# Designed miniproteins, single chains, continued (3), part 62

Each design is a single chain, and the fold is of that chain. pLDDT is the mean over its residues in the fold that is shown.

## One batch from the design tools (miniprotein)

Design m10138
Fold by ESMFold2-Fast:
Structure m10138 (fold): chain A 94 residues (1-94)
Amino acid sequence: SKKKLEEEKEELEKKLLENLKKVKENLDLPDEVKSDIAALATLLGISIEEAKELYEKGNEVAAEKLREHAEKVKESNPVLARRAKAFADELLKK
């Protein structure tokens, strides 16, 4: 339903902002890298530490994990799945 999609979007945006704040307070990295780590943590539902380790493995590894997760959650969390797939595509362009 449209209402359920909007609620999912709001929850996801809130989690992204919370993770971005944690990354900015705890990691001394370039802002682009901080944003990517926060996005990975949010979209995969993992810790900032796990997201940092995944990011350090490279964009291809991170993109594959995002795509796998998107396929698993596309029915239950369609907004998250769409955003995870889009972010995977963005990482592969870097």
Scores: mean pLDDT 84

Design m10139
Fold by ESMFold2-Fast:
Structure m10139 (fold): chain A 62 residues (1-62)
Amino acid sequence: PLRNARAARGLSQRELAERAGLSVATISRMENGEIEISAEQVDRLAAALGVAPGEFARAAAG
């Protein structure tokens, strides 16, 4: 899940939002499964977390 990937890197929701160019509210809704993550958002989140997009997608799904 996204929350676990973020926590493993010691990032707050605010820090991840700043790095990915998203709002804190968007990160919170993504972590709660309330909204779909687009391919563009996957790329942004992967870059912010320092992982490959495919690795991020696998971590977020599992």
Scores: mean pLDDT 76

Design m10140
Fold by ESMFold2-Fast:
Structure m10140 (fold): chain A 80 residues (1-80)
Amino acid sequence: EEIPEDLLEKLIEIAEKGLGLPKEKAEAAATYIYNLLKEKGFSALDDLDALAEELSRKVGLPRRTALELLQLTKYYLEST
């Protein structure tokens, strides 16, 4: 599976515009997801609930917000 070169910028956009996250939190969350996808590939998104718990813990987001960001991320990747 190919990870788009602009994925990090797109993840930041999803977090800021899709969820209304502050830039600092959007960048932190997007960077975490981007690095995870580069390390483990798109299968990292196979269990969004487990990943949302981890992202919430690592970045300091509410779990529900982390889950929504991951759902939007997965939708974007599946749509392109």
Scores: mean pLDDT 80

Design m10141
Fold by ESMFold2-Fast:
Structure m10141 (fold): chain A 57 residues (1-57)
Amino acid sequence: SAAEKEKLGEELERKAVRAYLERDLEALRQVLDEMVKKGLMTEEQAQRALEAAEREL
């Protein structure tokens, strides 16, 4: 359902932020991979996000 997808998106966003704050690129990659698998973002968007985080961390 749309509500379940929205809730999952919020949970994964919180996990991504936590990984970023902890400077855990491996955890961030895993969260981004899960978001792609669940259709919450494209593979290209996930790759760009990971590259941006790598440059900042």
Scores: mean pLDDT 80

Design m10142
Fold by ESMFold2-Fast:
Structure m10142 (fold): chain A 64 residues (1-64)
Amino acid sequence: SAEEAGKKALEAIKKDPGGGAAASAVADALRHGTKEQAREAGRLALEKTKSPAARELAKKAIEA
């Protein structure tokens, strides 16, 4: 389900919000999670990541 997919993505981002997996976790939340889960993943990633690609995905997630 969307809720289950989003929960897994949120667990991944919470474990390492600024790390190398952050971009893929935000992308997973955007594609498979709920809008609220995507926004939360985006907020967590944007706060901690310095990757331009991850920041752009995080901004899109927050706008979802």
Scores: mean pLDDT 76

Design m10143
Fold by ESMFold2-Fast:
Structure m10143 (fold): chain A 87 residues (1-87)
Amino acid sequence: MEKAVITITAEDENGRGTGEVVVEDGVAVGARVLEGPASAAGNLAAMSLAAETRANPELTSEQVKEAAERGAASLRKAGLEAEARIE
């Protein structure tokens, strides 16, 4: 089973937030807030990623990583400091 731990960090006017998603075989098996309010962009992005993996169970772990990186890149284009990290 392929397992990845994805953290998405972003900072906006609501403050800095870091969300974590645990993915097994391309599907989110857990999600939690590590830092900041649940309404922070990083936490919202992590929850959105978790929902996307459940809606699209055909996604590979590599495609989930690419989706996390694209999410962070989209937040940066919107003027936020954002980063995705995978372990």
Scores: mean pLDDT 76

Design m10144
Fold by ESMFold2-Fast:
Structure m10144 (fold): chain A 59 residues (1-59)
Amino acid sequence: MKIAIFGATPAIINLLPELKDFISAVIDENPIMRKYVQEKYGIPALHPEEVTESFDLII
């Protein structure tokens, strides 16, 4: 199952260490949040306009 998170809010960022093995990508318009998620957790981070792949669930 491919799960994406839409919007890297502080609450979501705090949960990423527990969810990282289940999350396929994070979608966020903020380049600082995308860089943080990619560098710290190794989760692919996408701008909403870059999403070409299908996800089973978006949260």
Scores: mean pLDDT 75

Design m10145
Fold by ESMFold2-Fast:
Structure m10145 (fold): chain A 66 residues (1-66)
Amino acid sequence: MEEREKSLLAIAKSVLSWHGKDTENLFELKEEEKKEAIEEANRLISETLREAVDVAIEKQKERLEK
């Protein structure tokens, strides 16, 4: 319930932050607004996270090899 919501909000915070969104008060928002943030992050996750993960893995691999 709230624990799952907290996990989803943490993921949403990361994704939204990568897009320059304000996440400072995300955990202080009402349930409805938290849902909106999660939904927006979910939309971004499907497109940006998949691409970002692939790029990040490649970048991190190269960085670690330095």
Scores: mean pLDDT 66

Design m10146
Fold by ESMFold2-Fast:
Structure m10146 (fold): chain A 82 residues (1-82)
Amino acid sequence: AEATMIVSVYIMGLTTKGLEAPQELMDAMKAGEATEEAAKLALEHLKKTDPELAEKAKEAAEYARRGDFEKAQEIIREVSRE
């Protein structure tokens, strides 16, 4: 569940910024690969390219896990409004 939320937040965060997720990550999700591996790849990419976004992705995933999807989306919107 946690890995799935992290991947979803990462993809949504990139999409709202008009950025595309790496093709390798999209292929892994489409193939039904373990979501924990996809989440690890997503976080590693964010740590290299945008460490602040990586922190926001983790925070938003935590809110989403609690069922607070509105707060999770607010965090993503804060990132995308910059």
Scores: mean pLDDT 64

Design m10147
Fold by ESMFold2-Fast:
Structure m10147 (fold): chain A 99 residues (1-99)
Amino acid sequence: MSEVEKLGRKIEEILLNAGIPDPKAIIITMNVTAMVRQMVEKKSSLSDEEKIKLVADLGQTLIDLGVSEDVAIEIARLVGETLGLSDAQIQKAIELMKK
């Protein structure tokens, strides 16, 4: 729980620094931390391909919520690192977000 909450604070800072207003940044952060918490709980039962897909879906959700692509990629990278994905696997997730 503590690690997910720390990640949530970093995500909120990234969103605020990107110019997203406080109420929207808080709502996005709450939704992202809820998703990441579920992913972390399932971490040992997920394949690497499933983790890549979940990170890509998270990044696309951020874009759909009005987060810029660059910021969504930054957040997706942090989530991928938290799930134990390699740099190459994170790059695959980013490519899926562009489709």
Scores: mean pLDDT 80

Design m10148
Fold by ESMFold2-Fast:
Structure m10148 (fold): chain A 58 residues (1-58)
Amino acid sequence: SNEEIAGKIAEAVYRKLVAEGVPIEEAIARAQETKAQALELARQGADLEALLNEVLAE
């Protein structure tokens, strides 16, 4: 589902932010914002599975 895929995108973003030295509380907040934005993009017709694959390819 788009909800599950957006959650995976948020998890990947969270892991990258923590690896870059962003504080845990800020990384969580930014990851949750990313999830909300991804779901909004899906409502506008974006392919979240393609976006997830791009994030994971890094």
Scores: mean pLDDT 82

Design m10149
Fold by ESMFold2-Fast:
Structure m10149 (fold): chain A 65 residues (1-65)
Amino acid sequence: MTREELEKQAESTILGLKNAYEKGFSLEELKAMRDLAVRRFAEVDPEGAAEIQKKLDEFLEKLEK
């Protein structure tokens, strides 16, 4: 997976989490969605999945503040 593909996948996943949050999903539910998404990416690219997880963690931290 290229860096550009990783960035697009991270952006798409963040948008999904943002939409779920706006619909009233809890932070615990969003964290479960993050874990599932990271696991799916890790099946294709484990190193890329780690970068995606970092971006998703940063997004969720902003929601907790």
Scores: mean pLDDT 80

Design m10150
Fold by ESMFold2-Fast:
Structure m10150 (fold): chain A 69 residues (1-69)
Amino acid sequence: MELLEKAREALDKARSHLEQGNYLEALKAFSEAIGYLRKALEENPDDPEVRELFREASQLATEALEKLP
């Protein structure tokens, strides 16, 4: 459960950076969140909570990437 907590914290930081237009900082935070979620999926691939958070993180990271020069 620590991995999910860390992922949510990283997602919150990423959203704040995205709102402020800090796209590189947002991507770094999304990468952290995705890293935690990847480890959680490797330990329990059937966890629907992890899958949903992974989908959310990936979607937000894509939005941030589209804003980079």
Scores: mean pLDDT 78

Design m10151
Fold by ESMFold2-Fast:
Structure m10151 (fold): chain A 121 residues (1-121)
Amino acid sequence: DPLVERLQRLTRAVGERAGIPQEEMDRILALLPYIPRPTPEQAVELINLLDLVAAKHGLTLDPFPELIGKKVKLSDLVRRYVLNFLAAAAGVPLTPELREAILKGDYDTVLARLEQALAAA
């Protein structure tokens, strides 16, 4: 899955940049292959892990009000959470344009922005 491979590469790169221990990043990486078709248990595990790692390392995740008031597919919910985490870890602000891209499922726009930020450093 090209999306999963791209997310795995970005996850490793942002972890290194943010100084997050490899053990913690490996736990996230192990759950990324399930993003296309996650079980509810896998979705909860990944989201809780991302929140825990972000809090532990002082990362401020962008608030996503749309996750509270709207029904979303589990695969979209976990993609949104992963992209929010990756943006925070990479130091990339989620602009209104990037937030709209995430909400539309235009993940390529967000991934390209993250890849540019990581390459520029």
Scores: mean pLDDT 79

Design m10152
Fold by ESMFold2-Fast:
Structure m10152 (fold): chain A 86 residues (1-86)
Amino acid sequence: DLAAIAAALEAEAAAHLSPELQALFRAAVNAPTDAESAAILREAFNAQVDELRKRGKLSLEEARKLGEETELMLDLLNRYHAARRA
């Protein structure tokens, strides 16, 4: 059941991801195609890169945490896409 898988992955996202990444994950899983999910993720990533460029600075701790959150989000999306294709 895709809905049950989505609910389980959203609960995992809520436990480990920032509210902004949780909203992005929800938008991506609700997209009608994998291509649209990928576009949502790409747009958000580009927006984060642009904001980091404007700030000019990121601590090593912040960079590490952002990397961990990004990897987790990609893992959750990949698991959802695999379930959708089945």
Scores: mean pLDDT 70

Design m10153
Fold by ESMFold2-Fast:
Structure m10153 (fold): chain A 65 residues (1-65)
Amino acid sequence: SEMERFRELVEETLRNTGARVASLRVENNEVYIRVPEMTFENELALALIRMLGWVYGFEVHFEVE
């Protein structure tokens, strides 16, 4: 499904950037990402994921714990 493909792209982006996230949830064309702290790697990953969300029609929400 498109949601599964988008989840895979998000997970690949997190892996490739070295980002560390506390939780990741993808549902109803929305992505919820929680990070324990804002690192450079997390900022880069979140920026890329927001671009992917724009391209694929997903709204991206993130929180710093």
Scores: mean pLDDT 84

Design m10154
Fold by ESMFold2-Fast:
Structure m10154 (fold): chain A 110 residues (1-110)
Amino acid sequence: SDARERVQRLIEEVRRLTREAERKAEEAKKSKDPEIAQQLYDQAGRLAREAAETAAEALQHAAGHLSKEEVDRVQQELSRLMDETNRALEEAQRARDEITERSRREAEER
C-alpha cells in the first residue's frame, strides 16, 4: 500500500541518518584535534536529532494507516536504530574525554 511504502521510505531515511551520525561519531573518536573532534561530534548530534524527528514522523504515519502489530514492529525497529546511534554518541563522548589515558593504558597493557 502507498501508506506502507511511505512508512518504509521514512524508516530507510532514519537508517541513512543514523548511519551518517554513527560515522561522524567514529570520526570524532579518531580525531586528534579537539576542535575538529567537537565539530564532528556536533554534526553527529544534529544527524541523530534529525533521525529522531524522522522516526517520530514514521511512527505517526504508521499509527494512522497500519495495523497495531505493524506499528509495534515499526516502533521496535526505530527504537533499535536510535539506541544504536545514541550508544555510538555516548562512546564517542567517553573516548574524547579519556583518549590520552586510554591510549596510555593500551600501550602499557600490550
Scores: mean pLDDT 84

Design m10155
Fold by ESMFold2-Fast:
Structure m10155 (fold): chain A 65 residues (1-65)
Amino acid sequence: DEILKEADVAVAEIHATVLGFEVKEVGPRKIVVVASGASAEELEAFTRFKEAMEKRGIEVELELE
């Protein structure tokens, strides 16, 4: 179970990077991503990403710069 959770966090980090988000912080069940200049499309992509990750028990936070 912990190995699968670590894999889920790693997948979340890769997925965030592919979506164009900078990863600021990675915890055991938490990821913080940073976006500069949030467009409507980026906010929609983030919302979908957050919902997918939270279904897996990973907390996702967005910081805007």
Scores: mean pLDDT 70

Design m10156
Fold by ESMFold2-Fast:
Structure m10156 (fold): chain A 74 residues (1-74)
Amino acid sequence: SEEERRKRLEAELKEIIEKLQSMNEVTDDPEEIKSLIDRAIELYVELKGLTPEQIEELKKPENRAKVLRELYNS
């Protein structure tokens, strides 16, 4: 069902956010951090119905702090 799919996406997003909060850019693999952020954005997009243009803006390094804030508040 759509409700079961939404709950799965929300659970996956929460797990990724918790992992990102525990990671350190100095000691952890930056490619892994980027991959997790990209996946979190994809999940957030499906949950919020964002446009491809909004997705590309969220993936910009300069917007990382804003993106994480929005993800943590979702």
Scores: mean pLDDT 74

Design m10157
Fold by ESMFold2-Fast:
Structure m10157 (fold): chain A 72 residues (1-72)
Amino acid sequence: MHVIKDFDEEKLREELLKVAEQAKKGVDADPNVSLEDIEEALKDALENPENPSTFLASLLVGMALIRLAVER
């Protein structure tokens, strides 16, 4: 179940854009790193939530990756 949180649209746009750019750079920089590798890193972060910031970032990255895969 989701919780209602107060946030700005620009903040979400910046976070999503940063995530998309980082994912693209990661894949382009190292051919050994694939989208699946990034997915596994996200799962590891989700299994050990240390703080709200990390938890939120993991959720946002996960959603952005899923959306990119579905839309593409």
Scores: mean pLDDT 55

Design m10158
Fold by ESMFold2-Fast:
Structure m10158 (fold): chain A 78 residues (1-78)
Amino acid sequence: MDPELLELLKRFRNDNSVEAKAIEILGKHIVNGTYQVAPKSIAPLNPSEKVKELAEKLAKAKDVKEAERLLTEYIKSL
């Protein structure tokens, strides 16, 4: 997993303004195809499709709490 993503996720749990920023950054990386997953460890079986699904769900998230839930579920699925 990207160390930057882990750091953002940690902050995401502690501060609402940081949570919003983390969602924005992660969403941008996913949509632009710049998000990297460690190929030897926590990479999903079909990363492109899972990344697309996460990006779609994040774009449709109505609030920070829903986006946090979606990000947490994705991280747990890795």
Scores: mean pLDDT 55

Design m10159
Fold by ESMFold2-Fast:
Structure m10159 (fold): chain A 113 residues (1-113)
Amino acid sequence: SYISQQIDQLISTLQKGISLAKSHNDSNTVSKGQDAIKKVQDLKDAVVNDSSADDIEKKLDDFLTKFVDFVRSATDLADKLNDSKLKELVKQIQKQTGRVVLMVQFLINDKKA
């Protein structure tokens, strides 16, 4: 599905952010990014398997919780080190996540109708 492809693009960009955090020896940001990837993969699986609206909504909420932790940590790291590449990756990750959230919310609403 198109949602699945958008999630794969988001995972790819998250992996780039994690790699950059790893190059800065920030294990905390790396761990939070890995948690976010695990939860967005769980969301992708629920969408691909045509799970219930309630299950997809739960997986989306679980992902957003870990996503917020990662973005906060990555933003703090980027600001501390003045890393313009990490700042741009965080902006890209936020834009991609916004698209995924919008598409998944439309899917949830359609399933509840």
Scores: mean pLDDT 91

Design m10160
Fold by ESMFold2-Fast:
Structure m10160 (fold): chain A 77 residues (1-77)
Amino acid sequence: SIGIFPELKPLLERMLERFSRRLAEAAVAYLEGELAGLSPEALELLRERLMKEFGVSRSAFDRALRAARELARELGL
């Protein structure tokens, strides 16, 4: 676990249907930071940290994050 908020668990489960666990967890953790109101500077540092920790490329991360944002809207998050 990456310390994801419990309300994001349904989003993580939907992401795991489409992406590897590492990509799903990284994208959901970033979205958690957005929802928590992190500054743009803090979000850029979080993105770099998550890409390094999970060993994912920027392009793969950005694709997963786009999907996470779309699914979050579908789930009313």
Scores: mean pLDDT 83

Design m10161
Fold by ESMFold2-Fast:
Order: C-alpha cells, then sequence, then structure tokens
Structure m10161 (fold): chain A 95 residues (1-95)
C-alpha cells in the first residue's frame, strides 16, 4: 500500500465572530508532492508539484479536524495510508 505524509500547522481563526479551522502545510504520496491550504467547512486547495490544482470540500470545525479529514480524502482518492504530522507534542504522544 502506498504511504503518504500530510505535514503542517493548524490554526483556529475568527471571522465575524465565528471560529474557523485552518490547515497549511504539505503532502507527499510516493513521488507526488503538494502544498496544501485547507479551510474548515469551505475548501482544501492542493497544489501538486506538476502544476495541477485539486479542490476538496472539507467538513470540519478545527484545524486538526481539517487536517485529519483531508488526509482521509487524499487516502481514499489515491489508495494510500496518510500519516498526519502536525506537531510532535500533539501527535507523537499516545493518548
Amino acid sequence: MPKGVLSGGVDDIEINGKKVGVFSGTVEIGDLKASVLAIGNKKALVFWDDGSLEEFDVKADTGKEVALELAKILGEKYGAEIEVNLNEEDIDVPT
């Protein structure tokens, strides 16, 4: 099974008094690499190194949930196991 990594930062911003989750980072799936910007309950933009752009609908409220949902979408589309690496403090510690 191909493996991938979604890596980046999360932020919860406020727009007109409403919290919006944001993820910004990169994804690598085998030889495929992209820059990613995703906004919860809006769109995820995936800019692949080949110059192509993919847009996905993301239904999530927090930046962490946005990253996890995008990893699921990309994993399903590309048939890959996507690891999410946001922050070593938050992700690398067993619950």
Scores: mean pLDDT 77

Design m10162
Fold by ESMFold2-Fast:
Structure m10162 (fold): chain A 77 residues (1-77)
Amino acid sequence: DTGLPREEELKKFAENLPEEHQKLIEEVYKTKGLKAAEDVLQMAILAVSGYSKEELEKFAKEKGLPISEETIERLVK
């Protein structure tokens, strides 16, 4: 449901990402909710900014983000 400031921010930032990242974020939003989608969005922004798979895994671990290895692999392809 569109209308929450956080959901609008999610859509606005996701619009600037590759289509495959947008689809992943939408899947996570539908299955795990807004907070999980925001965590994936943050990782996607780092990935398009040049972060490697190892750097993304380190970031997720340091920040305590519950991101799967499969999700990180989808972000770096």
Scores: mean pLDDT 80

Design m10163
Fold by ESMFold2-Fast:
Structure m10163 (fold): chain A 76 residues (1-76)
Amino acid sequence: RQRELAEETRRILEEAVPAAAEVMVREYGLSREEAERLVREAAERLAEAVESASAELAEEMLELVREEAKRLRELA
């Protein structure tokens, strides 16, 4: 179950990487390549945290990831 939630988390975050990178470039003046690298690294760490969490916490984390990814895409 946590593995499935972690895989879903990775999928959502991977889809949001371009939008998140665009926000990072605009807000912090990072290069596109640097922004994408940082966002992708953060996404992998978050997915690993979901996989290691309890089932209940993993579900809550996934919902927060969904909302944050949606917000980032709207800001991009």
Scores: mean pLDDT 76

Design m10164
Fold by ESMFold2-Fast:
Structure m10164 (fold): chain A 94 residues (1-94)
Amino acid sequence: MLEELANEMVELEKAGASNREIAGRFVTLAAERKLSPEEMAEALRIALKKGLSESVIYEALESVFGPKLVEPLRDLPAEEAIEALREEVERRLA
């Protein structure tokens, strides 16, 4: 399932979909599949590895976790931003 979601995001970007459109599709599917924050982070990591652009990753992170948590991470590489957000969410849920 996570690889299927990652593949769909990559194919949407190749088809010329906007960052916002791809991020919106990710949020919709994550909600329908009832993905945890950890599973959402893993899907984004798989998508990044498959060639999804960093700008789409940041848009998706902001759509899921909100701008206040993501804004300090915009200067990080996308892989590091995903990991930092996963750690922060884990800390807040503990």
Scores: mean pLDDT 79

Design m10165
Fold by ESMFold2-Fast:
Structure m10165 (fold): chain A 73 residues (1-73)
Amino acid sequence: DEELEARARAVAEEALAEVVKTLPPKAAEALRAALAGDDTKAADIAKTLSDEEREQALAAAAEIQRRAAEALA
């Protein structure tokens, strides 16, 4: 259901807004691009991240996905 997916996306966007406050600017931009569905931009930014920044971005993405999944339950 597209409406359910839109709700999950809205929850993910709110979680992203909170999480990006703690992320390096490049990692935050990569996550915003990924959430917006711009996989090409997200991948291009990810290539410029350090290993530590990439790890932080992946941890943040996992937390955002977890919160979105909880909103669907």
Scores: mean pLDDT 77

Design m10166
Fold by ESMFold2-Fast:
Structure m10166 (fold): chain A 67 residues (1-67)
Amino acid sequence: KTLTREEVEAALAAAGLPFTAIEPVEGGFGVTFSQAPADPARLAALRAAGLELAPSPGQPYVRVVPA
């Protein structure tokens, strides 16, 4: 499925994950978080919204992709 920026922004806001930048990348969006997303409850909320975080080696962002 193709994600929109608006879907990702809404899911991040609902999960309480603040970010400073978001950009389109292959398979989803690259998100630069204001703080590293390490809270298991917030990560579970993001997954419940149908999204997950994927590693992005060599990049300053974390990939947000469909779960």
Scores: mean pLDDT 76

Design m10167
Fold by ESMFold2-Fast:
Structure m10167 (fold): chain A 58 residues (1-58)
Amino acid sequence: SEAVERALAKVRALPGADLQEHILESLGVANPEFKTLPEAKAYRAKFEEELKKELEEL
C-alpha cells in the first residue's frame, strides 16, 4: 500500500535518534531506552522486515 511505502521513505529519512523513536512507536512501544547503537539498528531492521512483508501485499 502507499501508506507502507511512505512509512519506509520516512524511516529512511530520519536521523538516528528520531529513527529509534519512530521504529518503536510503529511497533507499539513508545520512548524505550536504548543503551547502544546496535540495539537501535536491530530494531530498525525488524521494522523494515515488517514493512517489507506489508509491501508484498501490494
Scores: mean pLDDT 57

Design m10168
Fold by ESMFold2-Fast:
Structure m10168 (fold): chain A 57 residues (1-57)
Amino acid sequence: MREKLLEEVRQRAAELSNGAPTPEARAANIQAAFDEAVREHGLPREDVGAVEVPVAP
């Protein structure tokens, strides 16, 4: 289901963003995760871009 793929994208983006040393690196990692999801799963960029990523402060 698409919902499960979006949840996996959210988890992946959160994992990458939590490891980032700067806000700029965090944004880049989130974008990389979104690009990967579009490429690997064929998800529309607009749907992937709407995923709410839980990031630590």
Scores: mean pLDDT 69

Design m10169
Fold by ESMFold2-Fast:
Structure m10169 (fold): chain A 86 residues (1-86)
Amino acid sequence: ALKAGSTVLIKDLETGRTYLGTVLTDLERAGSTALVKATDLETGKEVTLKVTALTEIKRAGDVGEAIVTNLETGETRKAKIKAVSN
């Protein structure tokens, strides 16, 4: 499981926008949901993302697919998520 405190890189597959974030709640398995506090690497803005894993992401180096919702805007996008640390 990807634990709270882990660092993730999230790439929006439609916009190409990249976020660097810290997982706030455990992302345990495919189908599970976690909250991520992230920074938009282009704008420097902090956002809170709701991440629902579509594939399993267990440890640093893993790359998976996720549905990502920006909790301030309500926008939902398909993204790639890479675990940078565990």
Scores: mean pLDDT 82

Design m10170
Fold by ESMFold2-Fast:
Structure m10170 (fold): chain A 63 residues (1-63)
Amino acid sequence: MSGGEMVREAALRLGASEEQARRAEEAFLAAPDPMQGLKAAADTLGVSLDELAEALGEVEGQR
């Protein structure tokens, strides 16, 4: 999966709507680097970076 797709799947696992997950993916892809992208995605979802990182680890482990 692309990094953007993983962010979207992680957002859905955190209980975000499809629209929120899409916005988080767009925020990640619009950033100049992956760390800033993860921070922007976490801010979009209203979660901490640690929560988003944990959800991303779950996505990587399952698919």
Scores: mean pLDDT 80

Design m10171
Fold by ESMFold2-Fast:
Structure m10171 (fold): chain A 61 residues (1-61)
Amino acid sequence: MRPPLSPEERAELIERLRAFLEKRGYPQALIDDLIYTLEHGPPEQQVLAADLLREVLEREE
């Protein structure tokens, strides 16, 4: 039962995600689209997406 991500936490997560995806060789268009969704989607979708992305990052190490 976590509270919604703060704007600062979300920005930091997005920055880390961008760096990770770029390092893995994901297309810039896909990265940009995903980040746009995280920034402009509904709060519930943003929290869910951020949690999934955090898990993916930790799984990949």
Scores: mean pLDDT 68

Design m10172
Fold by ESMFold2-Fast:
Structure m10172 (fold): chain A 75 residues (1-75)
Amino acid sequence: SLEELKAKIQKLIDELSEKWKAGELTPEDVEKMFKELTELLKQIMQLENVPPEIQQQALAHLEQLKEFLLKQAEA
C-alpha cells in the first residue's frame, strides 16, 4: 500500500540520518539506501499517477542528494 511504501521510505531516511550524524555513514550504505529509496519513490509516484516530468525531476534531485552524501561518506 501507499502507507507501507511511505513508512519504508521514512525508515530508510531515519537510518541514513542516524548514520550520518554518528559519522558512521559508508559509501556502501549510501548506495544501498538510495537504491531502495529510488525504487520505493518510483512505486509511490506510479501509484499516485504522478506526471512523468515531475517523476524525472524528483529522481534527479534524489540523485543529487546521493552524490552529496557519497562525498560526505568518502571523507
Scores: mean pLDDT 81

Design m10173
Fold by ESMFold2-Fast:
Structure m10173 (fold): chain A 63 residues (1-63)
Amino acid sequence: TELPPFRLLNKKKPKGDEALLLYLDEEGRVRGHLIKTEDFDAIVAKYEDPNGTPAVVLDIPSI
């Protein structure tokens, strides 16, 4: 799945198996993308840009 360049506002790595990446799209709408925590460092390395769209990563609560 393609992601825009984003600026991560919370630099804390998620702790569960999956996390939700929330970002603003090209129209300024909030979008969500489910990511695997094992892919987090690779996604950040590929897409994080200090001039990118604002983004946060949220841990998904375990039951």
Scores: mean pLDDT 76

Design m10174
Fold by ESMFold2-Fast:
Structure m10174 (fold): chain A 61 residues (1-61)
Amino acid sequence: NAQAAQEAEDGFAKSTKAGLENDRKTGLEKSKVYSDKAAQAAEQATIRDAVEANNKGAEKG
């Protein structure tokens, strides 16, 4: 019966799509976390440079 085979295929296709969507979402979340960490590292470097300059000014001035 061709109809029963088509319903089984539809169910499998829907399940496969849900799995792919979940993988895509997980990949995007990982990418966002790494981007946030890179931004934080850059900001921390700027803060450290400012603190270092201030400390040297205080110690040598």
Scores: mean pLDDT 68

